# Designed miniproteins, single chains: the designs that were tried, part 7

Each design is a single chain, and the fold is of that chain. pLDDT is the mean over its residues in the fold that is shown.

## One batch from the design tools (miniprotein)

Design m211
Fold by ESMFold2-Fast:
Structure m211 (fold): chain A 80 residues (1-80)
Amino acid sequence: MEELRKEVDALIKAADAGDLETAREHAQRIVELAPKASPLEVTAVAMLLLAHAIDLEMQGKTEQARFLLEAAREVLKAGE
């Protein structure tokens, strides 16, 4: 889904910028779209968010990393 990919890209950009309020809005939209996405798309989104969370943690951006880890968990749960 083009909309899902757009929301994921926007979420990552907001998280990178430390704008967790904007990131939360995009995370919520992704969670709403997850039940309509394929299991592979849901898994791919969660893996992308987890990979980026690890990168942020390695940069010392622990709050941003934790936010993306939580978002990935919520996406996986919504996609079930």
Scores: mean pLDDT 84

Design m212
Fold by ESMFold2-Fast:
Structure m212 (fold): chain A 58 residues (1-58)
Amino acid sequence: MEVVEEAIEAAKRAKGDESKYASLGTAVLLRHMMTSSKEELDEARKAHDEVGEELKKK
C-alpha cells in the first residue's frame, strides 16, 4: 500500500529513468511477498508498468 505510494514519489523525484523503474519494480516485488491480494498486486504492477511505458515513450 504505502510502499507503492512512496516508490512512486521517489520515482518522480529521481533524475534517472532506471531509478524510477527500479523503485517501482522493488515495490511490486515487496507487495507480492507481503500480500496475496490480487487487487493490491494489480495496483503495484500498474504503477510499475505505467512508469515503464512513460520511459519508453521518451
Scores: mean pLDDT 62

Design m213
Fold by ESMFold2-Fast:
Structure m213 (fold): chain A 81 residues (1-81)
Amino acid sequence: SMNQMKILVDAHEGMMRMGIWELINEGIKNNDSKDVLLKKVKEFLDKSRKRMKDLNPDASKEIDEMTEKLLKEAEDKIKKL
């Protein structure tokens, strides 16, 4: 159902956000540039988006909206570094 898909997307959003923050924090420790951090986040989100859409085709729009939101949050976090 649409309600079950929303719960699934919301749960994955939390896990992916944590993964993004871990990726950024590890990159900072490795002295990665902001451009390198952003590239790594985009690659992580692109792979995650594709996998989630393949497994949950009915939630394709919600997955796109969630991943766009996470990208914006990551861009803002990296900009503030």
Scores: mean pLDDT 84

Design m214
Fold by ESMFold2-Fast:
Structure m214 (fold): chain A 86 residues (1-86)
Amino acid sequence: AIEEYEKKLKEAPSAENKYNLGLAYYELGLKYEEEGKYDEALEYYNKAIKYFQEVRDSGSEYAEEALEKEMEIGVRVLKLAVDRVV
């Protein structure tokens, strides 16, 4: 259903639509992480972080929620990177 969120963002580039698309990418990242597909998980986590950063930079009402999600994903990304750096 990510295509629906991407379409909504193109039609109305609002902080709400960016936040919702960020959440959708985060959920895909979590799903791939659970499946052990860490490269795909990192790809979707990075896409989620990008949209949450844009929401924060906009100074919108979603800025605090976006920061919280960005930090949650950042911890996951760092953990995956540390577990693979030998």
Scores: mean pLDDT 81

Design m215
Fold by ESMFold2-Fast:
Structure m215 (fold): chain A 95 residues (1-95)
Amino acid sequence: SAEEIRRLRDRLVDLGLKLAKELPTGERQRLLGLMDSVSRSIDTAIEEGDLEGALQLLLQFADQLLRLAKRYNASQDIIDEIESLREEIRRLLES
């Protein structure tokens, strides 16, 4: 549902904000820009009724967050929560 996709988007954005606090200034600014851009794209997909496209964008965003978190040795709790959300999004997309 659109509500479930928005809930997942909000959870990923919250994780992205937590991750940003653990990154160097340059990477933090790039992540904040990416989050703004991706969040707007997801909102547009939802507004257009493209729920599968919105889930694909969420999965790509989760993958980008996970790569960044692992690259900069972010807190394990952040990594674990991103991996959990990525799995939840994948299951919805495969259904």
Scores: mean pLDDT 87

Design m216
Fold by ESMFold2-Fast:
Structure m216 (fold): chain A 90 residues (1-90)
Amino acid sequence: SSSLRQQAIDILNQMKDLVNKYAPPDTAKKATDLLNKAKQAIQNGDTGEAISYLSQAVGIAVPHLPPDTAAQLRALSKQAVDLLREVYKS
């Protein structure tokens, strides 16, 4: 569904905002580059690649974030993955 893909993209934009606000600059750049690749994969219909890039972005960002922000980023990631998996099954 186009609507579910757009919701996933909106969540990825929220994740980019958190990473840019709270992560060190080098980590923020690497994580946002991966989140941008995830967004491109969603737009191209490559849901599997989108989930892979999303997982990589979370993995590099989480060790460099405050605990509450890390938990929020993981929660947003789970929401995005759940939406993308629903699109993949449809």
Scores: mean pLDDT 87

Design m217
Fold by ESMFold2-Fast:
Structure m217 (fold): chain A 58 residues (1-58)
Amino acid sequence: NEFLQDLANIIKNEILNDTSLSDDEKQTYLNEIDDALKNEDINAIAKVANKLLLKKLE
């Protein structure tokens, strides 16, 4: 699914560039995105994106 892969790549890039996240937190979020891609779970990808958005708004 090209759309889900593109979304996941955008979110992974945000995770990697987020200086507020520890290495352990980044690994956890990246694993959540990878699992969501394997399951084609748009809601799981959205949940990770929302967590990152909340961190940036703080």
Scores: mean pLDDT 79

Design m218
Fold by ESMFold2-Fast:
Structure m218 (fold): chain A 92 residues (1-92)
Amino acid sequence: AEKVKEELLEVAEANFEELAKEVKEELEKAGIKVSDEQAKTAVEIYLELARKDASFPEIAEEIAKKLKISLETAEEIVLTISAEIMRLHVRK
């Protein structure tokens, strides 16, 4: 689990621009409209806090504060980022 987490974070950081774009596109499909800058900021917060072993609720709270959105929307963003990182890792 720990080693897989490090590999997932490294893949996400190496593909940051693609990840932010895919996250924005998936959120738009779910009816959540964010700017390119908001998507990038959310991914940056996710990667920084995940490296510090923060939980998904803690990451969602920080995203909600920085983007000035509801906690429910931030939780959906966190789940979307996590799913896109997993897809990116599988595809390489």
Scores: mean pLDDT 82

Design m219
Fold by ESMFold2-Fast:
Structure m219 (fold): chain A 99 residues (1-99)
Amino acid sequence: GRAEAAALLREAVEALRKMKDAVLAGDKEAFKKYSLELQRLLQRAYEVAPPELRPLIEQAAGYATKAVDLFLEGADPETVVAQLEKAIELLRAAAEAAA
């Protein structure tokens, strides 16, 4: 239901924040760990979310994927973090709309 979707989206925001911390620390192992956790959380959130929230979750997943690709390509931390911040903003909006 909506409450379950909101909880999963808040956990996904926390995973994105941990990915951001890992980028700033240069911690590739932590980044990979939280990226996999984010993927699981977004999949679960998408499955339980109302149809109107799914486009926001898909857009956030797109920004997170761009951040992962940029990080693996050795892009500047600022560029990677900018994509993660966009994903965080979208998932926070989705969580608030779900509540």
Scores: mean pLDDT 90

Design m220
Fold by ESMFold2-Fast:
Structure m220 (fold): chain A 97 residues (1-97)
Amino acid sequence: MLEEAKELVERLYPEILERLEKELEGKVSKEQIEAAARYAAALAAELVLEGVPEEEAIREALEEAKRLALTKSERELVAAAVGAELRLIGVAIDKEL
């Protein structure tokens, strides 16, 4: 459900942001860390809705977000985050059909 997807993102985002800040502080901008955290929260929520265990989903999303933060521009990372958020909405809607 769309509400469950939103609740998952809101619950997972602070933890994901804290973990990314600890690993990337001083390596990339704060704005890139925040965009990477948005991407990771949306990806982790999608994986959880698809049946992946929460800890595994968080770990996979964090590794992908770290890779993107270190290799992509802020603009590309924001675009990736928006794309992940749109995919999550699509998955949540599909689960209601």
Scores: mean pLDDT 83

Design m221
Fold by ESMFold2-Fast:
Structure m221 (fold): chain A 86 residues (1-86)
Amino acid sequence: MDPQMRALEQELQRLEHEVALKEAEIESTKKNGKDLIEELRKESEKQAEKVTEEFQKLIENMEKELAALRADRERTQAQLDALKSQ
């Protein structure tokens, strides 16, 4: 009995140590993964905000150009109509 119990007790201690090491490795890997995902999310949000601001400025400029072109078109049409009515 004693030699078999001693062998099982040594194997249990070895397995407990291996389990603790693997648990620590898993926790470290999980933490590293979460930290990387969090960093990527923060970078993506900053990039999305920059793109949104640049796109808004571009659209505002295009709308101003369109408004000017519409005004020029209406003025030119009115001048053409005035000349044709003579």
Scores: mean pLDDT 74

Design m222
Fold by ESMFold2-Fast:
Structure m222 (fold): chain A 90 residues (1-90)
Amino acid sequence: AERREKALAEMEKLLEEIKKNIDNPIQFYKLLSKLGSFLTKAVAEEEDPEEAIEIMRRGIELLESVLKDQYPALVEAIRKALEERIKKLS
């Protein structure tokens, strides 16, 4: 629980940074890469596969809550990528 809450808090931080840098393509892609690396690390470091899946599911919720209203197409693309990864983990 504590590990998941910390991972989700860092994810929310990264999503807010992405939102602020949407008009800077270099910084935007760097932040997206950082988000991808962070999720990969969080999942790899989680010993419990059910908890790893929960981190990803809650990550999708955070993605939608932060970026959905401003960037719905971007949110949909990232959501689909994360859901496909959840399917492979399941």
Scores: mean pLDDT 72

Design m223
Fold by ESMFold2-Fast:
Structure m223 (fold): chain A 61 residues (1-61)
Amino acid sequence: EEEKKKKELLEKSIEYGVQGISAAVSAVVSERLGDKESRDKHLELLKEYNEKSNELEKERK
């Protein structure tokens, strides 16, 4: 049971990490288009997803 809960937390942490990578890519695309405001917004999303991933990592430990 403990192992199953740890696996679910790990999977969610990975999902938030992937969403963070997607946000980082979107920030790069926005920068290349000259849209600094959208870039900054995507960087804020990246930070939020990384924080969520880290919180789930702490729950697992």
Scores: mean pLDDT 78

Design m224
Fold by ESMFold2-Fast:
Structure m224 (fold): chain A 80 residues (1-80)
Amino acid sequence: DVAEQLRELADASKSPYAASILREAAEMVAEGKYQEALDKLRKELARVQARLAEDPSNALLQQALADLQKAIKLIEEALK
C-alpha cells in the first residue's frame, strides 16, 4: 500500500517540511490520484533543490531532498 508507505516515510522524516508534503501526497495516493501526487512531489523537490543550491550545507534541506526522492521512487515503482 503506497499511501501507507508514504505515511510511514512522513512519520520517520526529520524534516517537518517534507513530512507535511508526504502526508498530502499520501492522501492523493489514497484517492487514486497518483499523477497529482507525483506532480506535487516533483514541484516540491525542485523547490528544495533550488534552496539547497543557495545553502548546500543545510542539513534539513538535505533530509527533505532525500525524503522527497524516496517518495517519488515509491510512486513511480507502483505505476510500473
Scores: mean pLDDT 87

Design m225
Fold by ESMFold2-Fast:
Structure m225 (fold): chain A 94 residues (1-94)
Amino acid sequence: MEAELLEAARELARLAREHNEDEEALEPKVREIEERFGGAETYGVMAMAAGLLEGLPEEAALEIGRLAREQYLTRDAAKAREIAERVRAIRAAA
């Protein structure tokens, strides 16, 4: 499953580069991912793709994706903020 999510993130990042991050051009691919994996996993894939697009190592992008998925599923605003801070720290360190 994680390898499939990473592949989807690579595809989305490639498409984003080709279309200068045009949201309208990316929408069909995002919908395809959502239909295949569901909302939480799609949110994680989008976060992974953003990390890859910024030039982060795949290991860092995967961790960001896991954290983004956890943030999507949490109902605790304080925990969501802690996850966002951790994502920023990973981006700053890579």
Scores: mean pLDDT 79

Design m226
Fold by ESMFold2-Fast:
Structure m226 (fold): chain A 66 residues (1-66)
Amino acid sequence: SLDDLRAEIRELVEEYLRGLRERGVPQEEIDHTRRTYEAVLENPDPDALRGVLDELRRVLARMRAA
């Protein structure tokens, strides 16, 4: 469902932001990234949200491998 997609994206965003903090990314950039994803989550198009989910999964897979 759309709510399941949003919930999974929120979980991956929090993992991504945690990874940025651990890598020493400035708090201002982390806050900006959070706001960007909050705006993305307002999109009612499930295909657009699936695209965001797939991109986050790709980014996080590389971060986890490092």
Scores: mean pLDDT 86

Design m227
Fold by ESMFold2-Fast:
Structure m227 (fold): chain A 84 residues (1-84)
Amino acid sequence: SREEILTRMLLLAAESGVFVVERALERHPKPSQEQLDRLEADVEEAIRLAEEALRRSTDPKLQERAREVIERGEEVRRRIEELR
């Protein structure tokens, strides 16, 4: 359905957001506080997009994919907090 297409697009944006933050942490093992603040904002936004996808979806596969993105995002957020 059109709603599923929109949900998949939202989920892809969330996945891309998490991937960008993960790559940034790999490239900069000792980020500055300003860099950590930006990465935290980016991953929090990605988690929000995934939570929206989860709320909108009635497809169990899309719901599972959204939960995986949320879990990965929360793990990345914890790593950022540990680097402070």
Scores: mean pLDDT 87

Design m228
Fold by ESMFold2-Fast:
Structure m228 (fold): chain A 83 residues (1-83)
Amino acid sequence: MSQKLIEQLKKLKEEFRQALADGDYMSAGITRVAIRKTSIELYKNGDKESAEKELKELLEYAKKMGDEKMAKLLEEKIKEIKS
């Protein structure tokens, strides 16, 4: 059941927004990695739709920030989920 993971993601996203608002890019980077790992855990627990949505949102952010390494990693995971 993915409810705890979804609530954890909500908290991580809020922490991420707060870190960006405060200009704390180090904390924002750490929180972004945590969001990615938690989204992959959602996929492993069978919640493919929620995992795909979260990874797509993270991919858009990675592209916006020019993080090519993270963007490629996320694209590969999204493709895996769709298969």
Scores: mean pLDDT 77

Design m229
Fold by ESMFold2-Fast:
Structure m229 (fold): chain A 85 residues (1-85)
Amino acid sequence: YRQVVIARARDYELRERMMVAIARAGEELGVASIEQLGELTVRATIEDKSKERVEKIAEEVAERLRRLGAESVTVEPIEELEEKE
């Protein structure tokens, strides 16, 4: 399973703080990856074989970003990773 959290910062300082928060959540909670989508937009991707774990981690990441003062936080719908086509 995969879920994506996208957040927008108001400035570069907040973006860096948000990226650090996602990295810390990765170490504590097992976030798969982080990336910068644009100058002030960050994306966290959570992947695990457990749907419940992915949803929990995505919610915790989103909450941490909201507490930091992100201008927007979007939690995308959970996706099932299909190995069989």
Scores: mean pLDDT 75

Design m230
Fold by ESMFold2-Fast:
Structure m230 (fold): chain A 66 residues (1-66)
Amino acid sequence: SAALRERAEALLARAREAAARGDVDTANKYSAGAYTLAAEAGVSEEELAALAREMRDITQEAARRA
């Protein structure tokens, strides 16, 4: 659904903000939430794979900033 997709995008944005602050736990929590909502929204397997790569990048960025 559009609502789930929009919420997933909002959570991903919050994950990136947490990563910029070096908050690894919060970044991981929000990115995992975004993935779950995106999957529930029925995005393609290709889009989910791309999101998984973005989640890894977010985690690495948070660790660099921590």
Scores: mean pLDDT 85

Design m231
Fold by ESMFold2-Fast:
Parts: C-alpha cells; structure tokens; sequence
Structure m231 (fold): chain A 103 residues (1-103)
C-alpha cells in the first residue's frame, strides 16, 4: 500500500509540475526531492517516459508504460531493483538537461 501510494505520488507531482508549466528551477527542486524516495522516483520517471511517448506519437510504448504504471499502483507487482536504478538515472539526466537550459 505505502509503496503504491509513493509511486502514484511521484507520478502525480511530476505530471502537475509539467501541466502547470513549472520553471526549470522548480522542476529541478522537485526532481531532487523525488530522488530521495525509490518509489516516488519510479512514479516520476514513468510520467516522464509516458509524456515522451505521447509527444513522439509512439502509441505502443505509451500503452506499455501506462500498463506498467497501473500494475505498479494497483499492487499487481513491485518495481524491480533495475527499474528503480533506471528511474533514478532518468531523473538525474533530466536534472542535468534542465541545468543546461539555465546556462
């Protein structure tokens, strides 16, 4: 239950920041806080991947990522160690990209 709630929280916080047009500085601060939790990191990383797939028009990837999110938030499975590590790496790469835009 708590792990599922943290994944959903990470997903929602990242989605709200993007929808509300959060500044690069605000996005960096959010991503750094999300990185402190393995499960919030997974949720936030999935949101970033889902949005990328949507923007690219990759319907299959979008549906696969949405199903992964649903399986995790409904407790059908837990994220693997590899998924957690990949999620954290994605958030760190996003922070780096945002910092470059501020130069």
Amino acid sequence: KKKQEEILEGYRLMKLALVNGASPEEQIKLLEELLKSDYRSVGAALQLKIEEAREEGDVKKFEELRKRLEDLINGKREPTKEEIEEAKKLLEEKIKELKEKLK
Scores: mean pLDDT 86

Design m232
Fold by ESMFold2-Fast:
Structure m232 (fold): chain A 73 residues (1-73)
Amino acid sequence: VEELVERAEKAIEAGDFDRALLIASTLTLKGYFDESLKILEKLRERARANGDEERVKRIDQAIKHIENIKKLK
């Protein structure tokens, strides 16, 4: 978990959106919802700061998906 979170942070710092999103998805699949949400929130802030509206929308969809899963579990 800790290693995946660190790898996601490095991907965000490097501007590697796809890598960070993949790691967040992996965390979600493993049941680490809170860790995944933290990564997605940080990634969303970076995308918003860069004016990347399409990436913001994709991240918002991922966040909604996790929130729906948490309501069921």
Scores: mean pLDDT 78

Design m233
Fold by ESMFold2-Fast:
Formats: C-alpha cells, sequence, structure tokens
Structure m233 (fold): chain A 74 residues (1-74)
C-alpha cells in the first residue's frame, strides 16, 4: 500500500541517519522513538499488514537500535 511504502521509506531513512551519525545522541534517540511510535500506530491501524512488510519494518528498527547502542557504548 502507499501508506506502507511511505512508512518503510521513512523508517529506512531513520536507520540510515542513525548509522551515518550526523546527529547528536539525543536527537538520534528522539528520531528512533518517533519511528517506533509511527510503526506501532500503523500496525495497530492495519492489523492485516503483510508479514513481509512487518518483518522489514522490524528489521529496520532493529538496525537503528543497534546503531544507537553502538554509539552509546563509545
Amino acid sequence: SPEADALLRQVQGVRDALETGDLSVEDQEQMLRLAEEAVRRFLAAHPDTPAEVRERLEELLQAGRRALDERRAA
């Protein structure tokens, strides 16, 4: 769906921003929180979301969380 495609692009952009590190840790934490909230709201509104889309969203959020954890550990 166009809504799912837009969300996937948004979450991918967040993951990429977290991995490249152009923002402060505080800004990166806020960006990740907003992305997680957007995904949560979307899945609640669209319980019939295909498994492939759900899996990809989860993958992207997990990658973002790992990048942020790595930065915090430094």
Scores: mean pLDDT 83

Design m234
Fold by ESMFold2-Fast:
Parts: structure tokens; C-alpha cells; sequence
Structure m234 (fold): chain A 67 residues (1-67)
């Protein structure tokens, strides 16, 4: 789980995954603000900076779930 979340962040930074993929992962892990980010991503309004911050929250959430 943590390894998958860290890989998602790295792949997003490398341009290998979309902003929508990051938002879907946030929804799956119940990250606070995930639903709002998903709606923004579907509408093409989620910025790369917002998606990067969301990826950081996904990693933190995965660490909490693994503990």
C-alpha cells in the first residue's frame, strides 16, 4: 500500500499517470478532499500543483493505514 502510493506519486511527477488517476486513488483511500479533487479532475480544473499535493496526502494516508 505505502509502496504503491509512493510509486503513484513518482509516476505522476514523471508524467506517467494523469491527474484523474491521482484523484481516483485519493477517493479509494478516503483522503480528505478526495471527492472535491475528483470533481475538479473530471472537469479539467485540477492543477498539476493540486494533484502533487494530493499525491503527498495519498502517501501519508497509506502510511496511516499501514500502521
Amino acid sequence: IVEDAEKLKKDFEAGKVSRISVAVAALYLNVPGGPEAYIKAVNGELTDEEARELADKIVERAKQLAA
Scores: mean pLDDT 76

Design m235
Fold by ESMFold2-Fast:
Structure m235 (fold): chain A 75 residues (1-75)
Amino acid sequence: MEKQTETIKGIADSIRGVPLSDEAKKALLQAVNAIMEGDYEKASKILEEAAKKVSKDPKQKKALEEAKKIVEKAK
């Protein structure tokens, strides 16, 4: 539980103050659910695909890429 909590907190910190689209928010919720299930690989892939979809917004892309790095570091 503590590893999952720290990972989710890291993701929350990486997106703080970044205006996210509804699609990016949905992807983050799906990634958090995957982390809670212990599936860090699935969470990482969800965030990678979300970053590709928001590639026109550099702030959203960077936030999702940083969130993915946090998930990769946690696994």
Scores: mean pLDDT 79

Design m236
Fold by ESMFold2-Fast:
Structure m236 (fold): chain A 71 residues (1-71)
Amino acid sequence: MGTEEEGRSAVKAAEEAIKNAEKYLEQGDFRKASIYSVAARLWAVAAEFAGLTEEAEKVRQKIDEVDKKME
């Protein structure tokens, strides 16, 4: 599995991707918002593999909230 440093980096990357997804969602750019949402989910998986399960779950909850707004 990844290192703890890789896990923390993945959480930060996921949070940045969520922020970008929210920004594009506010602009009505659903394509870019969807791309960043998917990227955030991939980073959450990387964080979970590094052992940061609770942080990954928190990130997934934020991603689910963004996805609901794209429906």
Scores: mean pLDDT 81

Design m237
Fold by ESMFold2-Fast:
Structure m237 (fold): chain A 81 residues (1-81)
Amino acid sequence: SEIEELVKLLKEKKLEEAKELFKKLYEESEDHYKFIKELLKAIGKEVGVEVDDTTSIDDLVAGILEKDPELYKRLKEVMDL
């Protein structure tokens, strides 16, 4: 999955590659909200947040910040378009 590759780039601190992939996936997505939620779900799962289809974006963000605040900081930098 290209979302899984983006999460891997964020974990490896390859921020330029992560920015290029994020921009591509974001521009190609028909539903930007759905894309961001799926990305946050993938990151949350990777850092050990309990994730299901009912988990809100706010709860995903809170869980990621608790588990890995530096990864969340890198995500915000990559999302700065």
Scores: mean pLDDT 83

Design m238
Fold by ESMFold2-Fast:
Structure m238 (fold): chain A 93 residues (1-93)
Amino acid sequence: MSTKLALNIFDMLLIYAQYNGNQKMVDQVQQGIDTIRRHGMTQVDLNSLINNVAQMFGISRKTIYDMAKTYNKDQLYQMLDDSRRRRQKVLDQ
């Protein structure tokens, strides 16, 4: 079911938002989770979500899909560390 996959992706986004200390994003992601639980997720919305998350993390759409399907937390934490390194490099310029 697309709904279960979408909830896994939003849970990953919640962890990402918490890791970066972005409370506004945490609140928005939690609200998104509630909406998906109530209304479900269309295939079009799921594809859009996967594309946006892939761009945010700088990885392929297939990698996001596979991570959501397997719920691989170790891979997520590695991506968070990579994101932090990119952010630090921008601030150092």
Scores: mean pLDDT 70

Design m239
Fold by ESMFold2-Fast:
Structure m239 (fold): chain A 101 residues (1-101)
Amino acid sequence: MELTVEVRPAEATVAAGEEATVAVIARGSRPIARVDAVLRDAAGAVLGEGSAAGDADGVATVTFHLTLPAGTHRLTAEVTATFADGSTARGTAEATVTALP
C-alpha cells in the first residue's frame, strides 16, 4: 500500500461546543514532501482543510480543531500525499466523535 491514513483519536468523547482536536496521520512507503487533507462530516460537508510537510520516514500529520454540536459525528479524512519524487497517492480514514451536552 503506497499510503496509509489514520485519524487519531479514532473514537473520542468531548463536550459539545468545546474544541476537539483531531490528528490525520499519513504514512507512506517513501519520503513525503507534502500532504493535503480534507475533513468531512457524514453528509459530505467540509469541516476543515489543511496541509502539512512530510518527513524522510514518510510520515505527515495534519491537525484539525473542531467545535461540534451535541451528537455523534462520523468524520471522514481524505488525504492526498505528494512524495519527494513528485508522485501522488490518496487515502481515506474515518473517526467518530461523540459530543455530550
Scores: mean pLDDT 84

Design m240
Fold by ESMFold2-Fast:
Structure m240 (fold): chain A 99 residues (1-99)
Amino acid sequence: KVKELEEQIKKLLEESGKALAEGNYERASAYLEEASRAKRELSEELKETDPERSAMYERQSDLLAEMSRAAREGDVKKVQELVSRMVGEELRGIGDELD
């Protein structure tokens, strides 16, 4: 389950990046929204077994939802800002696991 959701998210983010590069903000927004929902589902799956990782995925889900809205509006600068925040969340997760 968790691994399947992680692979789904990876594919959705890859597709959203391609759509953004092509200037297809509508398609990018759709992929980012799906990735947001998948991360939220992943967060729910981990709530009792790994609450720290669950909280991380919830924050990432929120960021992806914001990216989806920014992409829909064609706000490239806002999308770039949110990508930077997403990288920050990933680095936080790694730090929590590695000391």
Scores: mean pLDDT 77

Design m241
Fold by ESMFold2-Fast:
Parts: C-alpha cells; structure tokens; sequence
Structure m241 (fold): chain A 78 residues (1-78)
C-alpha cells in the first residue's frame, strides 16, 4: 500500500490508478465503479498537469501528491 503511494507520487499512473481503485473499494464502491472512478481520476490528474496554466508543473505535481496522500489516509482508516 505504501509502495503504491510512493510510486503514484513519483508519477506512476498505473500505481495511482490502483491506489485510487483500492480506496474506492474500501469505501464501499462496487468493483466496476471503483475501476471506472479511478481511471477518470487519473485522466483528470493528467489533464490538470498539462492544462493548468495558473500553476507551475512543480506546483501542480505537489498538489497531486497531497491529494494522493489524503486518499492513502482514507484507505488506512477503512
């Protein structure tokens, strides 16, 4: 679990998707919804990193890492 967080924070989109999928499953989402939601969340992150003209790439990366850490904490509570 912590390994998935570290990989996701380093830009591994597959690890990010798996972390989000596990979070949604632990929060009671059906498997199909968890997979779809995780995929959409990763696509939203990719779009934010490429289209966010108000933040530097470094700032956008730091915000993404913070969101991933919050997801990880929710997984640990469930």
Amino acid sequence: LEELLEKAKNGDLEAMEELLRRAMLLLGAPEEEAERGARLAVEAVKKALTENGSLTPEEAKELTQKELEEVYEEIKKA
Scores: mean pLDDT 70

Design m242
Fold by ESMFold2-Fast:
Structure m242 (fold): chain A 64 residues (1-64)
Amino acid sequence: SEQEFHDILSQSVRLAVQMYREGKSREEILKEVQKIVDEQGLSEEQKKYILNVVKFALDRLEQR
């Protein structure tokens, strides 16, 4: 559902930000997000979208 997709997107971004603050590497964060989206029954396009949003969020945190 659209709500389910938005909830997963929101949770994935929040998790990525938390892991970044805990000192996890970009590679570790992206691997963990990939595991989560793979377990959720999302389409390939939805998974790619979430990963791209997470990458964008990490870029903003790293840019400061």
Scores: mean pLDDT 85

Design m243
Fold by ESMFold2-Fast:
Structure m243 (fold): chain A 81 residues (1-81)
Amino acid sequence: SAVDEKLAAKVEETTARVEEALREAVAAGWSEDEMERIVKGIMLETAEELEADPEVSPEQRAAVLARISARMRELMERFLA
């Protein structure tokens, strides 16, 4: 469905945005705590956007946020290794 495509695009867009922000933070010598704050900020913004979208059900919202959270954990592990 168009909603499923939109949500899949949102996961990829949010992941790319966090990856770029973390890459810049590492290059600038930011701490793990500072990088965690960046990730949390992007996640909160994304959660608010999804909650405001009348086309997205609570179940779809929870599933997308869980998927994004898993991707964020993978990115943090990769950039901190």
Scores: mean pLDDT 85

Design m244
Fold by ESMFold2-Fast:
Structure m244 (fold): chain A 96 residues (1-96)
Amino acid sequence: MKYTKEEIDAEVKFALYQIKIAVSELAADRALARGDLETAIAHYEEGIKVAKEGIKWLEEELARHPSPVLQEGLEIMKKTLEDLEKRLAEVRAQLA
């Protein structure tokens, strides 16, 4: 396969979304470890926001240029969104 600059740029952008999500999850987990539920909720909400933005961008990119790598990335990011939403619900339940 011939890699274009556009394909490389898209893969880099996907990696940056993954890093942003991972940073939000780490910050949320650290807040939970110290009993700071409100801060944990804020970080999970930010991670969810970034994941939704990444999913929208991946769907738009795949509509323009089919890519097996980005298709796999979309599936991974959708799973990450589901996991984050579940964790957010569990933390919110602790406040009830």
Scores: mean pLDDT 85

Design m245
Fold by ESMFold2-Fast:
Structure m245 (fold): chain A 56 residues (1-56)
Amino acid sequence: NAMEKRIAELEAERDRLKAEYDATKSGPALDRYIEKEVEIAKLRGYSEEFIERLKR
């Protein structure tokens, strides 16, 4: 519920950052996108292996 809502908000922010990166090819935008992906994965309890794959 509260965590699911927080995840949904992070997913919306992630999607905006992806759109910004696709439009600009900005390194900072990509880095922020990856940071949001990692936070979402942690909140969802994904494996360390999955989280490492998100980074690289």
Scores: mean pLDDT 80

